# Ledger of designs, part 90: designed miniproteins, single chains

Each design is a single chain, and the fold is of that chain. pLDDT is the mean over its residues in the fold that is shown.

## One batch from the design tools (miniprotein)

Design m3341
Fold by ESMFold2-Fast:
Structure m3341 (fold): chain A 116 residues (1-116)
Amino acid sequence: SLAEEILKEVLGMKFLTGSGVEKTVTEEDLATEEGKLLALQLYLSENNVPEAELEALADDLGLSEGSKLVLLAMRRGELTEEILEEALALDKEVAPSAAAYIEGLLERARAGRAAA
């Protein structure tokens, strides 16, 4: 599938952590909701994908509705506490793993006043 091709393309790619440390993407990273979202972001940094195709691609990767909302907001540079709260509400009852990840993002945003 296209999802498997994306995961293969980003496997072994390097990324910078929030602390500025360079790390390599592993298969274990890609098994998580956070890792899938990171993989799609890395793929999109090298490939220009229209927004309509991006939503279909996120669905093919099995991302939750909340994770898709976060992805689109990150791409637009518009990730706000309000959007994170909306994403959490979408996933809270239906995608607990994705909800936990989004809750962590929201807590960091509130604590650090971090801009997207």
Scores: mean pLDDT 71

Design m3342
Fold by ESMFold2-Fast:
Structure m3342 (fold): chain A 92 residues (1-92)
Amino acid sequence: KTDELIEEAIRLLKRGLENVKAAKDQFEFDVAKALTIIALSVARLAAERNGDHEVAELLRKTIDRVSAATTKEQAIAALEEGIKDLEELRKK
């Protein structure tokens, strides 16, 4: 169900946000970013398989923004925006 998929995606984004915030150096940041992208990519594929194209597109945009982030601040902003977008979609 779409609501359950959105809830799981939000959990993954919040976990990624915590991991990025906790990173102490460049290596930890790169690992946190990579693991977050993998988890979100799996969630995006699940959304596409379920026909939730709007959820899949929001996750794709978030993945692209996180992937492009070169600083913790950029990655945090991308993840927080993704959480906000999914929370708004969930209210529909």
Scores: mean pLDDT 87

Design m3343
Fold by ESMFold2-Fast:
Structure m3343 (fold): chain A 98 residues (1-98)
Amino acid sequence: NPDVERDAEIAPILLSAQGLVSEILELVKDDLDFSKEILEKFEELLAELVERARAGEVTPEEVAELLVEELKKITSKKLDVKLRVEGGKIVGEFSLKK
């Protein structure tokens, strides 16, 4: 099943992104509006990238690159974010803007 193979290929990338977003949400937990915006946009992004990967429109590497780009864009309003792709997963650090 091509969908199962694609899901397996992108799973480590998606899990690492989910872990980072969980940490970001803990950092901004007192800002309910911003936390909601991050969660909603991230959920939409994950759904879109899974669909595009299953359709063969994006590779696992492109999924990782798009997640890094869009997560930086989503969080840039209030956070300084340094994200990169390393060893087939997304890694990085983030802090509140001064």
Scores: mean pLDDT 82

Design m3344
Fold by ESMFold2-Fast:
Structure m3344 (fold): chain A 64 residues (1-64)
Amino acid sequence: SLKEKLQEALKKLGFPEHFKVPELGESGPGVKAVQEALKAHGYYDGPIDGVFDEEVLEGLLKLL
């Protein structure tokens, strides 16, 4: 499922197993941390605004 793929991508970025997979459109400091990690690894070049949009989703899927 999509959630299983996102959980695997988050593990590859070093996020803990208890880290809740964000929903599309969700915002918060957890999403900001994911954006920063993706950008540091070259999988995301969008704004670090803390919003889980389609660009952040695609960045995570590139890890798989």
Scores: mean pLDDT 82

Design m3345
Fold by ESMFold2-Fast:
Structure m3345 (fold): chain A 83 residues (1-83)
Amino acid sequence: SERLEKLLEEAEKLLEEAEKALEEGKLEEAREKLFEAEVVLGLAEIELAIDKLIGELDPELEARLAELRRRLAELRERLEALE
C-alpha cells in the first residue's frame, strides 16, 4: 500500500523531529510532534486494517508500524520524565 508507506514515512520524520526537540530541551515542540505522530500512526493503523481485509497486507509495513509505535511510546515516556 503506497498510502500506508507514505504515512509510515511521515510518522518516522515526526518521531525524528520529536527526538531532536527532546535532546534540545524543547518540550512543547516535542509534545506537538509526538501528538502529530500519534495521529499519523492512527491513520496508518486504519490503512493496515483495510489492507488486511482486502488481502494486500505487507508484513514489512506491519513490522515497521509496530516499531514506530514502540518508538512513539519510548519518546512519550522520556517527555513525561522531563516534566
Scores: mean pLDDT 87

Design m3346
Fold by ESMFold2-Fast:
Structure m3346 (fold): chain A 83 residues (1-83)
Amino acid sequence: VDEAKKLIREGKYEEAAKKAEEAVKKAKTKSEKADALTALGLAYFGLGKYEKAAEAFEEALKLAPENEEARANLEFVKELLAK
């Protein structure tokens, strides 16, 4: 997850999505998978894939409903999709 988040900060969204997908597959706990899905959503958002970003954040919130980062990002993406 940390590598994917680093790539997002560097604007390398395609590489970030790949690393986040790998993190989702390797996640052993719901919390780890939610963090990886949140990173995947951020990578899709950076790529302009807002529908895929929303899906990733929704899946993260199903696994970790208290995840403030996923919730805030989902709300923001939903506003963009409503326009």
Scores: mean pLDDT 81

Design m3347
Fold by ESMFold2-Fast:
Structure m3347 (fold): chain A 97 residues (1-97)
Amino acid sequence: MTEEEKKKLIEELQKVADEFVARAREASPTAARLAQGFKDALDKAIEAIEKGDKETAVRYLMAASLLGVAAQLESGDERIGELALKMTKLGAELIDA
């Protein structure tokens, strides 16, 4: 993967994460907290990828995926689940790069 391709994936991840957090905030305060936890874990996974620490990145991506599921269940919003899955897939592509 090129540096430009990595940058594009990170930009796409941030856009999807912004929609995810905004949508969760509209659903409930609890969903908003879970979504923020997801974004924080995802940001830590990206930081670990940038440092070449794939093991730490995988652990944060796993933590993010669990928080994403919790946000979907709390909100009852299938779109929140779809956004969480999309972010998890994009994060996995960055780790495999």
Scores: mean pLDDT 81

Design m3348
Fold by ESMFold2-Fast:
Structure m3348 (fold): chain A 102 residues (1-102)
Amino acid sequence: MTAQELYDLGNKYFNQGKYEEAADYYTQALMLDPSNAQAWLNLGKSYFKLGKYETAIRYYERAAAVDPSLRSTSLRNIGDSLDKLGKTDEAAQYYAQADALA
């Protein structure tokens, strides 16, 4: 399978609420094409849905590093993950940074 086919499968399973399968396909797509910043973002979202908030944060940071246009979205998603971890003051800082970029 191509990186694009694996990414499309990731999106299909994500849209069905099958987040473990989605994460697996996004991971495989990124092994073939690590420059797909949207796949990094969606991998982070998949882990967020699975309650793996620290893992989600790492993938959101990679998405922003690969594509600066995703920085605002990634910072907001990091804020959401920090809120889930009970780090509400840290989350507020990330939301403020995201809003400054919007």
Scores: mean pLDDT 92

Design m3349
Fold by ESMFold2-Fast:
Structure m3349 (fold): chain A 94 residues (1-94)
Amino acid sequence: MYQELGKELTELGQKYESDPVKSLAIGITAAVIRALDFEDKEKVIEKIKKELEEAIKKLGLSEEEKKELFEFLEKLINAETAEEIYEIFKEFLE
Protein backbone atom coordinates (compact mmCIF):
# COMPACT_ATOMS: atom_id res chain seq x y z
CA MET A 1 0.00 0.00 0.00
CA TYR A 2 2.60 2.65 1.02
CA GLN A 3 4.92 1.55 -1.84
CA GLU A 4 2.09 2.07 -4.37
CA LEU A 5 1.37 5.57 -2.94
CA GLY A 6 5.10 6.39 -3.16
CA LYS A 7 5.16 5.38 -6.85
CA GLU A 8 2.06 7.49 -7.65
CA LEU A 9 3.55 10.51 -5.82
CA THR A 10 6.80 10.08 -7.85
CA GLU A 11 4.84 9.93 -11.15
CA LEU A 12 2.84 13.05 -10.16
CA GLY A 13 6.15 14.78 -9.27
CA GLN A 14 7.34 14.18 -12.85
CA LYS A 15 4.01 15.43 -14.29
CA TYR A 16 4.12 18.66 -12.20
CA GLU A 17 7.90 19.24 -12.38
CA SER A 18 7.33 22.71 -13.96
CA ASP A 19 4.80 23.75 -11.25
CA PRO A 20 6.75 24.65 -8.06
CA VAL A 21 3.63 24.88 -5.83
CA LYS A 22 2.31 21.44 -6.90
CA SER A 23 5.83 19.93 -6.72
CA LEU A 24 6.21 21.17 -3.12
CA ALA A 25 2.69 19.88 -2.29
CA ILE A 26 3.76 16.40 -3.54
CA GLY A 27 6.92 16.55 -1.39
CA ILE A 28 4.96 17.72 1.69
CA THR A 29 2.41 14.91 1.22
CA ALA A 30 5.14 12.23 1.03
CA ALA A 31 6.90 13.68 4.12
CA VAL A 32 3.68 13.80 6.23
CA ILE A 33 2.76 10.19 5.28
CA ARG A 34 6.28 9.10 6.38
CA ALA A 35 5.80 11.03 9.66
CA LEU A 36 2.86 8.72 10.55
CA ASP A 37 5.46 5.96 11.21
CA PHE A 38 7.34 8.03 13.86
CA GLU A 39 6.64 8.27 17.62
CA ASP A 40 7.81 11.93 17.64
CA LYS A 41 5.41 13.04 14.88
CA GLU A 42 5.39 16.66 16.19
CA LYS A 43 9.20 16.97 15.83
CA VAL A 44 9.06 15.57 12.28
CA ILE A 45 6.29 18.06 11.41
CA GLU A 46 8.40 20.97 12.76
CA LYS A 47 11.25 19.80 10.48
CA ILE A 48 8.85 19.65 7.49
CA LYS A 49 7.71 23.24 8.24
CA LYS A 50 11.34 24.47 8.33
CA GLU A 51 12.24 22.65 5.09
CA LEU A 52 9.13 24.09 3.39
CA GLU A 53 10.06 27.65 4.52
CA GLU A 54 13.59 27.19 3.06
CA ALA A 55 12.24 25.72 -0.23
CA ILE A 56 9.81 28.65 -0.63
CA LYS A 57 12.67 31.16 -0.15
CA LYS A 58 14.97 29.33 -2.61
CA LEU A 59 12.23 29.13 -5.28
CA GLY A 60 11.18 32.78 -4.78
CA LEU A 61 7.51 31.93 -4.28
CA SER A 62 4.96 34.68 -3.52
CA GLU A 63 3.35 35.27 -0.09
CA GLU A 64 0.07 33.97 -1.60
CA GLU A 65 1.73 30.70 -2.76
CA LYS A 66 3.43 30.39 0.67
CA LYS A 67 0.04 30.79 2.41
CA GLU A 68 -1.56 28.12 0.16
CA LEU A 69 1.25 25.63 0.89
CA PHE A 70 1.17 26.18 4.68
CA GLU A 71 -2.67 25.92 4.75
CA PHE A 72 -2.32 22.64 2.79
CA LEU A 73 0.30 21.35 5.27
CA GLU A 74 -2.00 22.15 8.24
CA LYS A 75 -4.82 20.13 6.60
CA LEU A 76 -2.44 17.16 6.14
CA ILE A 77 -1.21 17.40 9.77
CA ASN A 78 -4.82 17.15 11.04
CA ALA A 79 -5.42 13.94 9.01
CA GLU A 80 -5.00 10.66 10.95
CA THR A 81 -4.54 8.15 8.09
CA ALA A 82 -2.52 7.92 4.85
CA GLU A 83 -5.84 7.56 2.95
CA GLU A 84 -7.19 10.87 4.37
CA ILE A 85 -3.86 12.58 3.58
CA TYR A 86 -4.02 11.33 -0.02
CA GLU A 87 -7.63 12.55 -0.47
CA ILE A 88 -6.66 16.06 0.79
CA PHE A 89 -3.67 15.99 -1.60
CA LYS A 90 -5.82 15.03 -4.64
CA GLU A 91 -8.25 17.90 -3.88
CA PHE A 92 -5.30 20.35 -3.72
CA LEU A 93 -4.10 19.26 -7.21
CA GLU A 94 -7.55 20.01 -8.72
Scores: mean pLDDT 75

Design m3350
Fold by ESMFold2-Fast:
Structure m3350 (fold): chain A 51 residues (1-51)
Amino acid sequence: DAIARALAQALAAGAVITASEAEIARGLGVSQSTVSRALRRLEREGVFERR
């Protein structure tokens, strides 16, 4: 929810997600599984594509 929106806003602002899920989790103060779920949601919505 809020984490998925924060990541989507960062991507829309031109940010590139090159950090690991663990690094993003540390930066946001959440669990790695929360970040993983948020990234899967964004990928499903076409906002983020994992390479």
Scores: mean pLDDT 66

Design m3351
Fold by ESMFold2-Fast:
Structure m3351 (fold): chain A 60 residues (1-60)
Amino acid sequence: SMTFTFEFPSEEKAREVAEEIKRLYPEAEVEVKGNTVTVTTNLPIERAIGLALRLIGESL
């Protein structure tokens, strides 16, 4: 399994991103703490890279 943790500019943004990830990757475990989103997944590396790129893009 792989774990990604990203900080966002606001708690609202973190919740929005978490909901989008749950929609796109329903098999992933998503946790929100303040403005931080932690995603734990056992996806194949190609899909995990896509998830990481999504999180990076949303954090900008």
Scores: mean pLDDT 74

Design m3352
Fold by ESMFold2-Fast:
Structure m3352 (fold): chain A 80 residues (1-80)
Amino acid sequence: MSLELPEPVSEEGRRLLEEMDRLTAQINEQEAKIDKEVAELKKQGASPEEIRKFRREKLLELTPLYVELIQKAVDLVALR
């Protein structure tokens, strides 16, 4: 058997962790797309300030995914 966490999580906690992993993978995929768009802006000669503002705005568009991840994290903490 694989080594589990020092304190074993409940079946519900395990499911929440799996859902959080899936959401994290989706967020990482979207962040990678933003990084590609930033690279294109750099190629077009955009200023460092414009790049920073663009990246911030695109990351804010991911707010619903971050909110869902936070809600799952709160649910996990509530299982204390």
Scores: mean pLDDT 79

Design m3353
Fold by ESMFold2-Fast:
Structure m3353 (fold): chain A 68 residues (1-68)
Amino acid sequence: GKEELHKELLRLIGEILRLIGEEEDLRRKLAESTDEEEKKRIEKEIEELRKRREELLERMRELSKKLE
């Protein structure tokens, strides 16, 4: 029922918060880096985390529609 959708929504929220934390850590490392190759690598990792977060946010939106 709706309870299973609520559980899944909470799980997705937890995963999104985790990814935000990882992205913030990488952004801090990017700001501290002076090596262009390291910066490029970190920027790529941030982009990959952003894409994963966007996928989870879209899944969350779809679940939220089903709860309404």
Scores: mean pLDDT 83

Design m3354
Fold by ESMFold2-Fast:
Structure m3354 (fold): chain A 76 residues (1-76)
Amino acid sequence: SSLVEEARRLVEEALEYLERGEVEKAIELTKQAALLLDEAGESRSREFGLVLLALSYLLEKKPEEAKELLKQALSL
């Protein structure tokens, strides 16, 4: 699915922003990735769950934990 490929691109870009300390931009990109996965029918997938959990950690100011979850999502 092109939506899944675009979501993965957004997750990769979010990781780049996290490496630069730009957490707010990473949150925005992670939200967009989650929306695209939901639109693609992936709302019950492990990938979607990992992206949502990563978003939760970003909102709780835990970027290192979020990075690990986003990396796991990309490896699926």
Scores: mean pLDDT 87

Design m3355
Fold by ESMFold2-Fast:
Structure m3355 (fold): chain A 56 residues (1-56)
Amino acid sequence: MSPMPYELKAAYLYGQGKIEEAIEELEKALEIMERLYGPDHPAVKRTREALERVKK
């Protein structure tokens, strides 16, 4: 798939109870989105919020 749906993969893993794997995918998505869109983009903020939600 030509966009890599890291957020969708993270959501899938989270739904499976694979929280560590979901965190890794969200961190990958955050790095990519922050590089492409900058840290203030809504997609970056959403990914950061999701990451905070699944961490501890």
Scores: mean pLDDT 71

Design m3356
Fold by ESMFold2-Fast:
Structure m3356 (fold): chain A 57 residues (1-57)
Amino acid sequence: MEKRREEAKPLLEKYNRLMELLDKALKEGMPESEIVKLFQLLAKGMSYDELIELIEK
């Protein structure tokens, strides 16, 4: 498959999964500072897979 479809679709699916994990973490009592830190790591070029792993710890 071409990068155009691979880049758009899997990134969107990973983003949705990240949002679901963040919602669960918020209900668990995760502070806003942790969420901000996770978004900062994403902005620095961390992959969605690595970010998801950090949340799951």
Scores: mean pLDDT 70

Design m3357
Fold by ESMFold2-Fast:
Structure m3357 (fold): chain A 71 residues (1-71)
Amino acid sequence: AKEEIEELERRIKELEREIEELKRELERLKKEAESGDKEAIIRLIGTSLRLIGLEFEKELLEKKLEELKKK
């Protein structure tokens, strides 16, 4: 019911916060990697993979939310 919708919306908002934090970190790491910092390059790869995972999870929850709203 409506409670499931609110729970999903809350979880999506938490994921959005984490995604925004990682996007900010990626922007910083991209600039450091561009300067030739090997540590920044490794961190950039790791952070990029983590971001992909969180974005995928958010997408799944958003699809579930849309289905629940249509019911």
Scores: mean pLDDT 81

Design m3358
Fold by ESMFold2-Fast:
Structure m3358 (fold): chain A 82 residues (1-82)
Amino acid sequence: AAENLAKLAEEKGYTEVAEALRRFQKLIDELEKKGAYNSEVAARAIGHLLRVLGAMLEGDFETALRDAQEAVKEYEELLKKA
């Protein structure tokens, strides 16, 4: 999911958004390995990805980047507690 959205961001020239989304996917993968990727965490991840997608579709690169970075920060904190 995040990887597919990162590829879309890259194809549109949103390289920084693509990098943030790839980092987000890596965090999801690490949470899954630790058994900490439950349905609530998964639902929040989908919510973050939909917000980034919406901003990208509107051409709002700044909002897309901010939302992707917020997702990364939230999931880094979740992984730190896992």
Scores: mean pLDDT 84

Design m3359
Fold by ESMFold2-Fast:
Structure m3359 (fold): chain A 69 residues (1-69)
Amino acid sequence: SAELRAILEKALEALEAGDVTTALSGLDEALKMARDDPELRELLERAREALQQGDVETAKELLREALSL
């Protein structure tokens, strides 16, 4: 959806700016919207885990993959 895409783009922009809090908030919102999309959910859950471990670069790559679906 256009709304989901906008949330993911905002999350990626937040990470590029070093704003992990905004990115995590966006991921939580996107996960609620992606309930019926298992491939997207897996990428978003991995991105959340990467951010929880401080791995911003992996999270950015996973968000780019999600946006390419």
Scores: mean pLDDT 84

Design m3360
Fold by ESMFold2-Fast:
Structure m3360 (fold): chain A 41 residues (1-41)
Amino acid sequence: MEEFRKKQKEIVEKMLKTDDPEEARKLYDEFLKLVREHGKK
């Protein structure tokens, strides 16, 4: 759980700090992938 939350927070923070829409899109996709992996329990 700790690792998942840490990874999620890192992605979200990067997404919020970037001004590049393509970078934000990639980070968003990574975020969704992370959430999907966690949800597959």
Scores: mean pLDDT 75

Design m3361
Fold by ESMFold2-Fast:
Parts: structure tokens; sequence; C-alpha cells
Structure m3361 (fold): chain A 68 residues (1-68)
């Protein structure tokens, strides 16, 4: 949880500072999707899998944004 929240916050703040509205919208959508999937997860293992997938997606988006 902490790693995902930190990564999302970092990309969100960096995108806001750059005026990158596209990345802001993308990170907000990823957060919404991750929360919905996490709410449907019933076991700790399922929740961990959701967080890992979301973290990978956020890190990919962050890396792409850093190259802009």
Amino acid sequence: MDALEREMRAIYLEALERGDEETVARIQELGRQARAELAKAKTPEEKLAVVRRALDEVRRLHEEAQRR
C-alpha cells in the first residue's frame, strides 16, 4: 500500500508542477481502477496481487512521464 501510494503521489505532484494534464488524468484513472479492484479482492493474497499490478502500471506511467 505505502509503495503504491508514494509512487502515485510522486507522479501526480510532478505532473501538476509540469502542467501535464494528460498524466494527471491517467494517474487519477489508475487510482480509481486500483481502488475498485482492491475493494473486490477477498483475501490478502488477492489484495497483494492487485497492488503489485497497480504499482507496475504506475511505475510504467511515471517512467514515461519522466521522459517528457
Scores: mean pLDDT 76

Design m3363
Fold by ESMFold2-Fast:
Structure m3363 (fold): chain A 100 residues (1-100)
Amino acid sequence: SKDLELLKKAEEILRQAIENLSVETFRKALDELKKLIEEAQKEGASPVVLAALRAMRDLVEEALKILEENPDSPQARQRARFLLETALALVEIARYLLEK
């Protein structure tokens, strides 16, 4: 399934960002998610996948903003991590909805 392949790519992007909680890694993840959304739109991905990818993008954008404003803060890093873990949970929810 193309939808499942797109979700797998999103999961890989998010997991890489979680392992390297840095502004640079989060900017890369955001850019990769934006490109993935463009790919999904062009390929006619399901509304569930498009909604999930856009929500993930918004969560990564917020996490990046938090980290950029407080790059040396352990609290900012923890908050950014939780936002990315939430985005990762959206991958599982979208998979569940597609296979239902």
Scores: mean pLDDT 88

Design m3364
Fold by ESMFold2-Fast:
Structure m3364 (fold): chain A 71 residues (1-71)
Amino acid sequence: SAERERLLLEAMEALSKAKEAIDAGDVETAQKYLERAEEKIRELERLGVRPRLLKEDLEKLKQMLEEAKKK
């Protein structure tokens, strides 16, 4: 459906922007994009989608952000 495609694209874009922010040391921006990605992933799951790769990418980036915060 168009809704599923939109949510997938928005989640992927948010994860990409979160990674760029983590790489730049911008913790605040990274957190905002991770929150956005998590919201889009939750909406996908509500629609019956199992976005395994997106969830794996989200968890990886969340771990990278927590490590960045400890420095």
Scores: mean pLDDT 87

Design m3365
Fold by ESMFold2-Fast:
Structure m3365 (fold): chain A 54 residues (1-54)
Amino acid sequence: SRDDLLLEFLRRAKEEVDEIEEKVKAGEISEDEGLLLLRERMAELGRELEQRLA
């Protein structure tokens, strides 16, 4: 269902945020690099969600 799909993507978005946060905290990437990566990953997830809802 649409609701199940949205919940799946919200969970995936949370996992991406958590991964990026851990990398920033560990000093593997800067805060600015983390923000850019977050924007890229969210855009990719949004495109996939739109395709699967069509």
Scores: mean pLDDT 85

Design m3366
Fold by ESMFold2-Fast:
Structure m3366 (fold): chain A 80 residues (1-80)
Amino acid sequence: MEELEEELEREATLTLAIASVVSTGDKELAERVNELLVENEDLPNEAIREAANLALELHDAGASVDEIVERVRKLLEEAR
């Protein structure tokens, strides 16, 4: 039961992170950031949440898609 519950929580965390980035309305950003999130879905839920939140914060600040993707990639790399 515990392993299944942890797996469902991971799936829920990833789904919510993906949905939050998609909610920005920027399709290029959503595709590139969500690819990084899916590739790194084995990381702790905190890292996935932080990555999505970073992408949203940088998008709100007017950063370019390339800048956001690079910053998210570095965050996920450091979480390994």
Scores: mean pLDDT 81

Design m3367
Fold by ESMFold2-Fast:
Structure m3367 (fold): chain A 53 residues (1-53)
Amino acid sequence: MKIIEEIKKKLEEKGYDKNFPISGRVRNTLIKKIEKGEISIDEAVEELKKYAK
C-alpha cells in the first residue's frame, strides 16, 4: 500500500531508520485509522516515534 511508503519516506526525511521494524498488526492498525480518517500520516509517524524515542 502507498500509505506505508509515505510513512517510510517521512521517517527517512526526518532522519530515522527507513527500514524500521514494524509488525503487521501495528501496520494494519495504522492503515485502518488513516483510511477511516481518524489520523493523518503525520500522526501515524508521530505514534511510531513515541516508541523509537
Scores: mean pLDDT 68

Design m3368
Fold by ESMFold2-Fast:
Structure m3368 (fold): chain A 73 residues (1-73)
Amino acid sequence: SLEEEFFKKMEELEKKLQEAIDKKNWEEVLEILREMRELAEEAYKKSTDPEFKEMLKKLIEHLDGLIEQLEAA
């Protein structure tokens, strides 16, 4: 399903994100956060489930905040 594919891809990105954080590679952290945001936006556009869309909207807002903080640092 779209939801299962989304969570599988997010899990892979979360693993990469943790590796980038451990290396203190903030440029790679920022790139991965942007990729996560793009994945969430694509899932939002394709989904017809209102509850899943609401979760994705909140995730996108959270990721946008993290990206803005890192870009400002």
Scores: mean pLDDT 88

Design m3369
Fold by ESMFold2-Fast:
Structure m3369 (fold): chain A 77 residues (1-77)
Amino acid sequence: EIEEIEEEIKKLEEEIRRIEEEIRRLEEELRELKEKGGSEEEIKELEERILELEIERGLKLIELGVLKLILKKLKEK
C-alpha cells in the first residue's frame, strides 16, 4: 500500500517535470514571437496553450499533494 503510493508519487512528479519543461520551451517561444513582432493571433494561441499546460500542471500538483498527505497519514499510524 505505502510502496504503491510512493510509486504513484514518483510517476506524478515525472509527469509534472515534463509539463514544466514544455511550458518553459513555449514561454521562450512566446518571448521570441513578441520580440519579432509576431501576429496577435499567433501570440494568443501560444498563450492559450501555455495556460492549458499550467492548468494541467496545477491539477497534477493538487493530486501530488493529496497523495503525499495520504502517505504522511499512513506513516503516522
Scores: mean pLDDT 84

Design m3371
Fold by ESMFold2-Fast:
Structure m3371 (fold): chain A 79 residues (1-79)
Amino acid sequence: EKALDLVTELARYIAEKAKLNDEGIKAVTQLASAILKGDVEKAEEAVERLYEVNPDISEEDKQEILERARKAAEEVKKA
């Protein structure tokens, strides 16, 4: 399924770029939920929370994560 593939790819990317603490894992879970519901605003909020709890993520990776999250949520919303 396209939406689940996008969520899986994004979660993998985040996990490879940052060592997630417990709150970071919770933020990624909330991000996945928002994407699967096609909720672009909630997906962006979850990404912002991830940056707060995992400040070791680079600015380039933050921008890539945000763009992928928006794209995934919008694709689900269109379906």
Scores: mean pLDDT 78

Design m3372
Fold by ESMFold2-Fast:
Order: C-alpha cells, then sequence, then structure tokens
Structure m3372 (fold): chain A 61 residues (1-61)
C-alpha cells in the first residue's frame, strides 16, 4: 500500500465506513485486493475502537 492508499482507508474507517460493500468500492478505487483493504481497515479500526469494524472482522474469515 502507498501512503495515499493507506490514508484513504483510514478516512473511511474514521467515518465508520467498514461494511464489505464500501470496502469493495474502496478496493476497486485504489486498485488493490479487497483482502488488503480489509486487513488495513481492521488494523486502523482496532486502534479507534470502532464496533462496526469488530463485526466486519467476524465476517472476513
Amino acid sequence: LTAEQRERIREAVERGIVRREELEELAEELGVPLSTVQREALRIGVEEGIKLLVEAVEKVT
């Protein structure tokens, strides 16, 4: 991931946008695999304590 791609993922997570569909759109926009975006969003969300991200983690596996 580039710094720009990481910042875009961070912005989405900070806004509470962690649903699979939103992450799929972000992955397409950034040109990276969904799994890469999900992993980065998970890491950022854990730091912020976003409950929606905790549920998304359950569904990732």
Scores: mean pLDDT 71

Design m3373
Fold by ESMFold2-Fast:
Structure m3373 (fold): chain A 93 residues (1-93)
Amino acid sequence: SSDDIANRVRDIIRSSNLSRDQVMQLWQSVRNTARRMGITTPPTPTTIDGIIDSIQQIIRQATDDQQRQILRSMSDQARNLGHFDLSDQIDSI
C-alpha cells in the first residue's frame, strides 16, 4: 500500500545516517520529480523529520507509476551522494 511504501521510505532514510544537507538533496530530487508529474508539493522543509514527512505526503498522493518514479529519483540521488547501500534499500521497495 502507499502507506507501507511511505513508512519503508521513512525507516530507510532514518537509518541512513545522512546529514541534513544530504537529506535535503534527496528532497530536491523527490520534489522536482513530483512537480514534473503534476503532484502538489509542500513548502521546502528545514528539518530531517520535516523532509521525511513531506516525502511521505508526496508518496501517499502518488499513483503506483508515480511512486515508482519517485523511488527511482531517490535511489539515483542516494547513489550520487555515495550511499550505495541506501540506494539498494530504496530499489528493494
Scores: mean pLDDT 86

Design m3374
Fold by ESMFold2-Fast:
Structure m3374 (fold): chain A 74 residues (1-74)
Amino acid sequence: RIDALAAEAERAGEELLEAVRRHGPDSPEAAAAGERTLAALRALAAEGPEGEARARALLAELQARLAALLAEQA
């Protein structure tokens, strides 16, 4: 279950990064993908300490990748 939820969160995060690349960070597409990513991370975190740790690690990686994209566009 945790691995399946982590895979879903990773997939949602990749969709968010693609939406930011194609439409920009302030786009409706990025906002919708961001909401899906947060929902997937919340579902993973709800599985207990192991899910929380996996969600935290995935969020940190996603935040770093988003920061790199935004810096490249500046």
Scores: mean pLDDT 82

Design m3375
Fold by ESMFold2-Fast:
Structure m3375 (fold): chain A 61 residues (1-61)
Amino acid sequence: SMEEEELKRKMDELVKKTKELEEELQKLIENKAPREEIMKKISEVAKQTLEYVGLYIDLKS
């Protein structure tokens, strides 16, 4: 359905964004960035993950 196509497209986009944020997070950790900066990046990853889970629930409903 159009609904499923849209959800899958959004989920694919979130996966790509999460991967980029995770790579940025790894670089911050490797470069011994300040804890506050690392925690901010972790929060961004968590936010993307929650959005993905929400879409996944919608897809399964």
Scores: mean pLDDT 85

Design m3376
Fold by ESMFold2-Fast:
Structure m3376 (fold): chain A 78 residues (1-78)
Amino acid sequence: SREELDLEVEIGLAQIEIGIYESILKRDPDNPEAYEGIAKAYERLAEVYERLGDTDKAEHYRKLAQEYRKKAEELRSK
């Protein structure tokens, strides 16, 4: 369906965003904005997989989002 195609596009865009922020972290590993950006992209992936009915992948990406958000918070606290 068109909805499935739109969700596939959202997955692709989130993966591109993660790749961009990962490239930033290679040059600036203590960049809290990059960790926050990755966390938000993983949250979008979790929402997409939840809508697709893949609860295991949704939970996996929610945990990754939480980890990256905590890293961003830790870096801002130092």
Scores: mean pLDDT 87

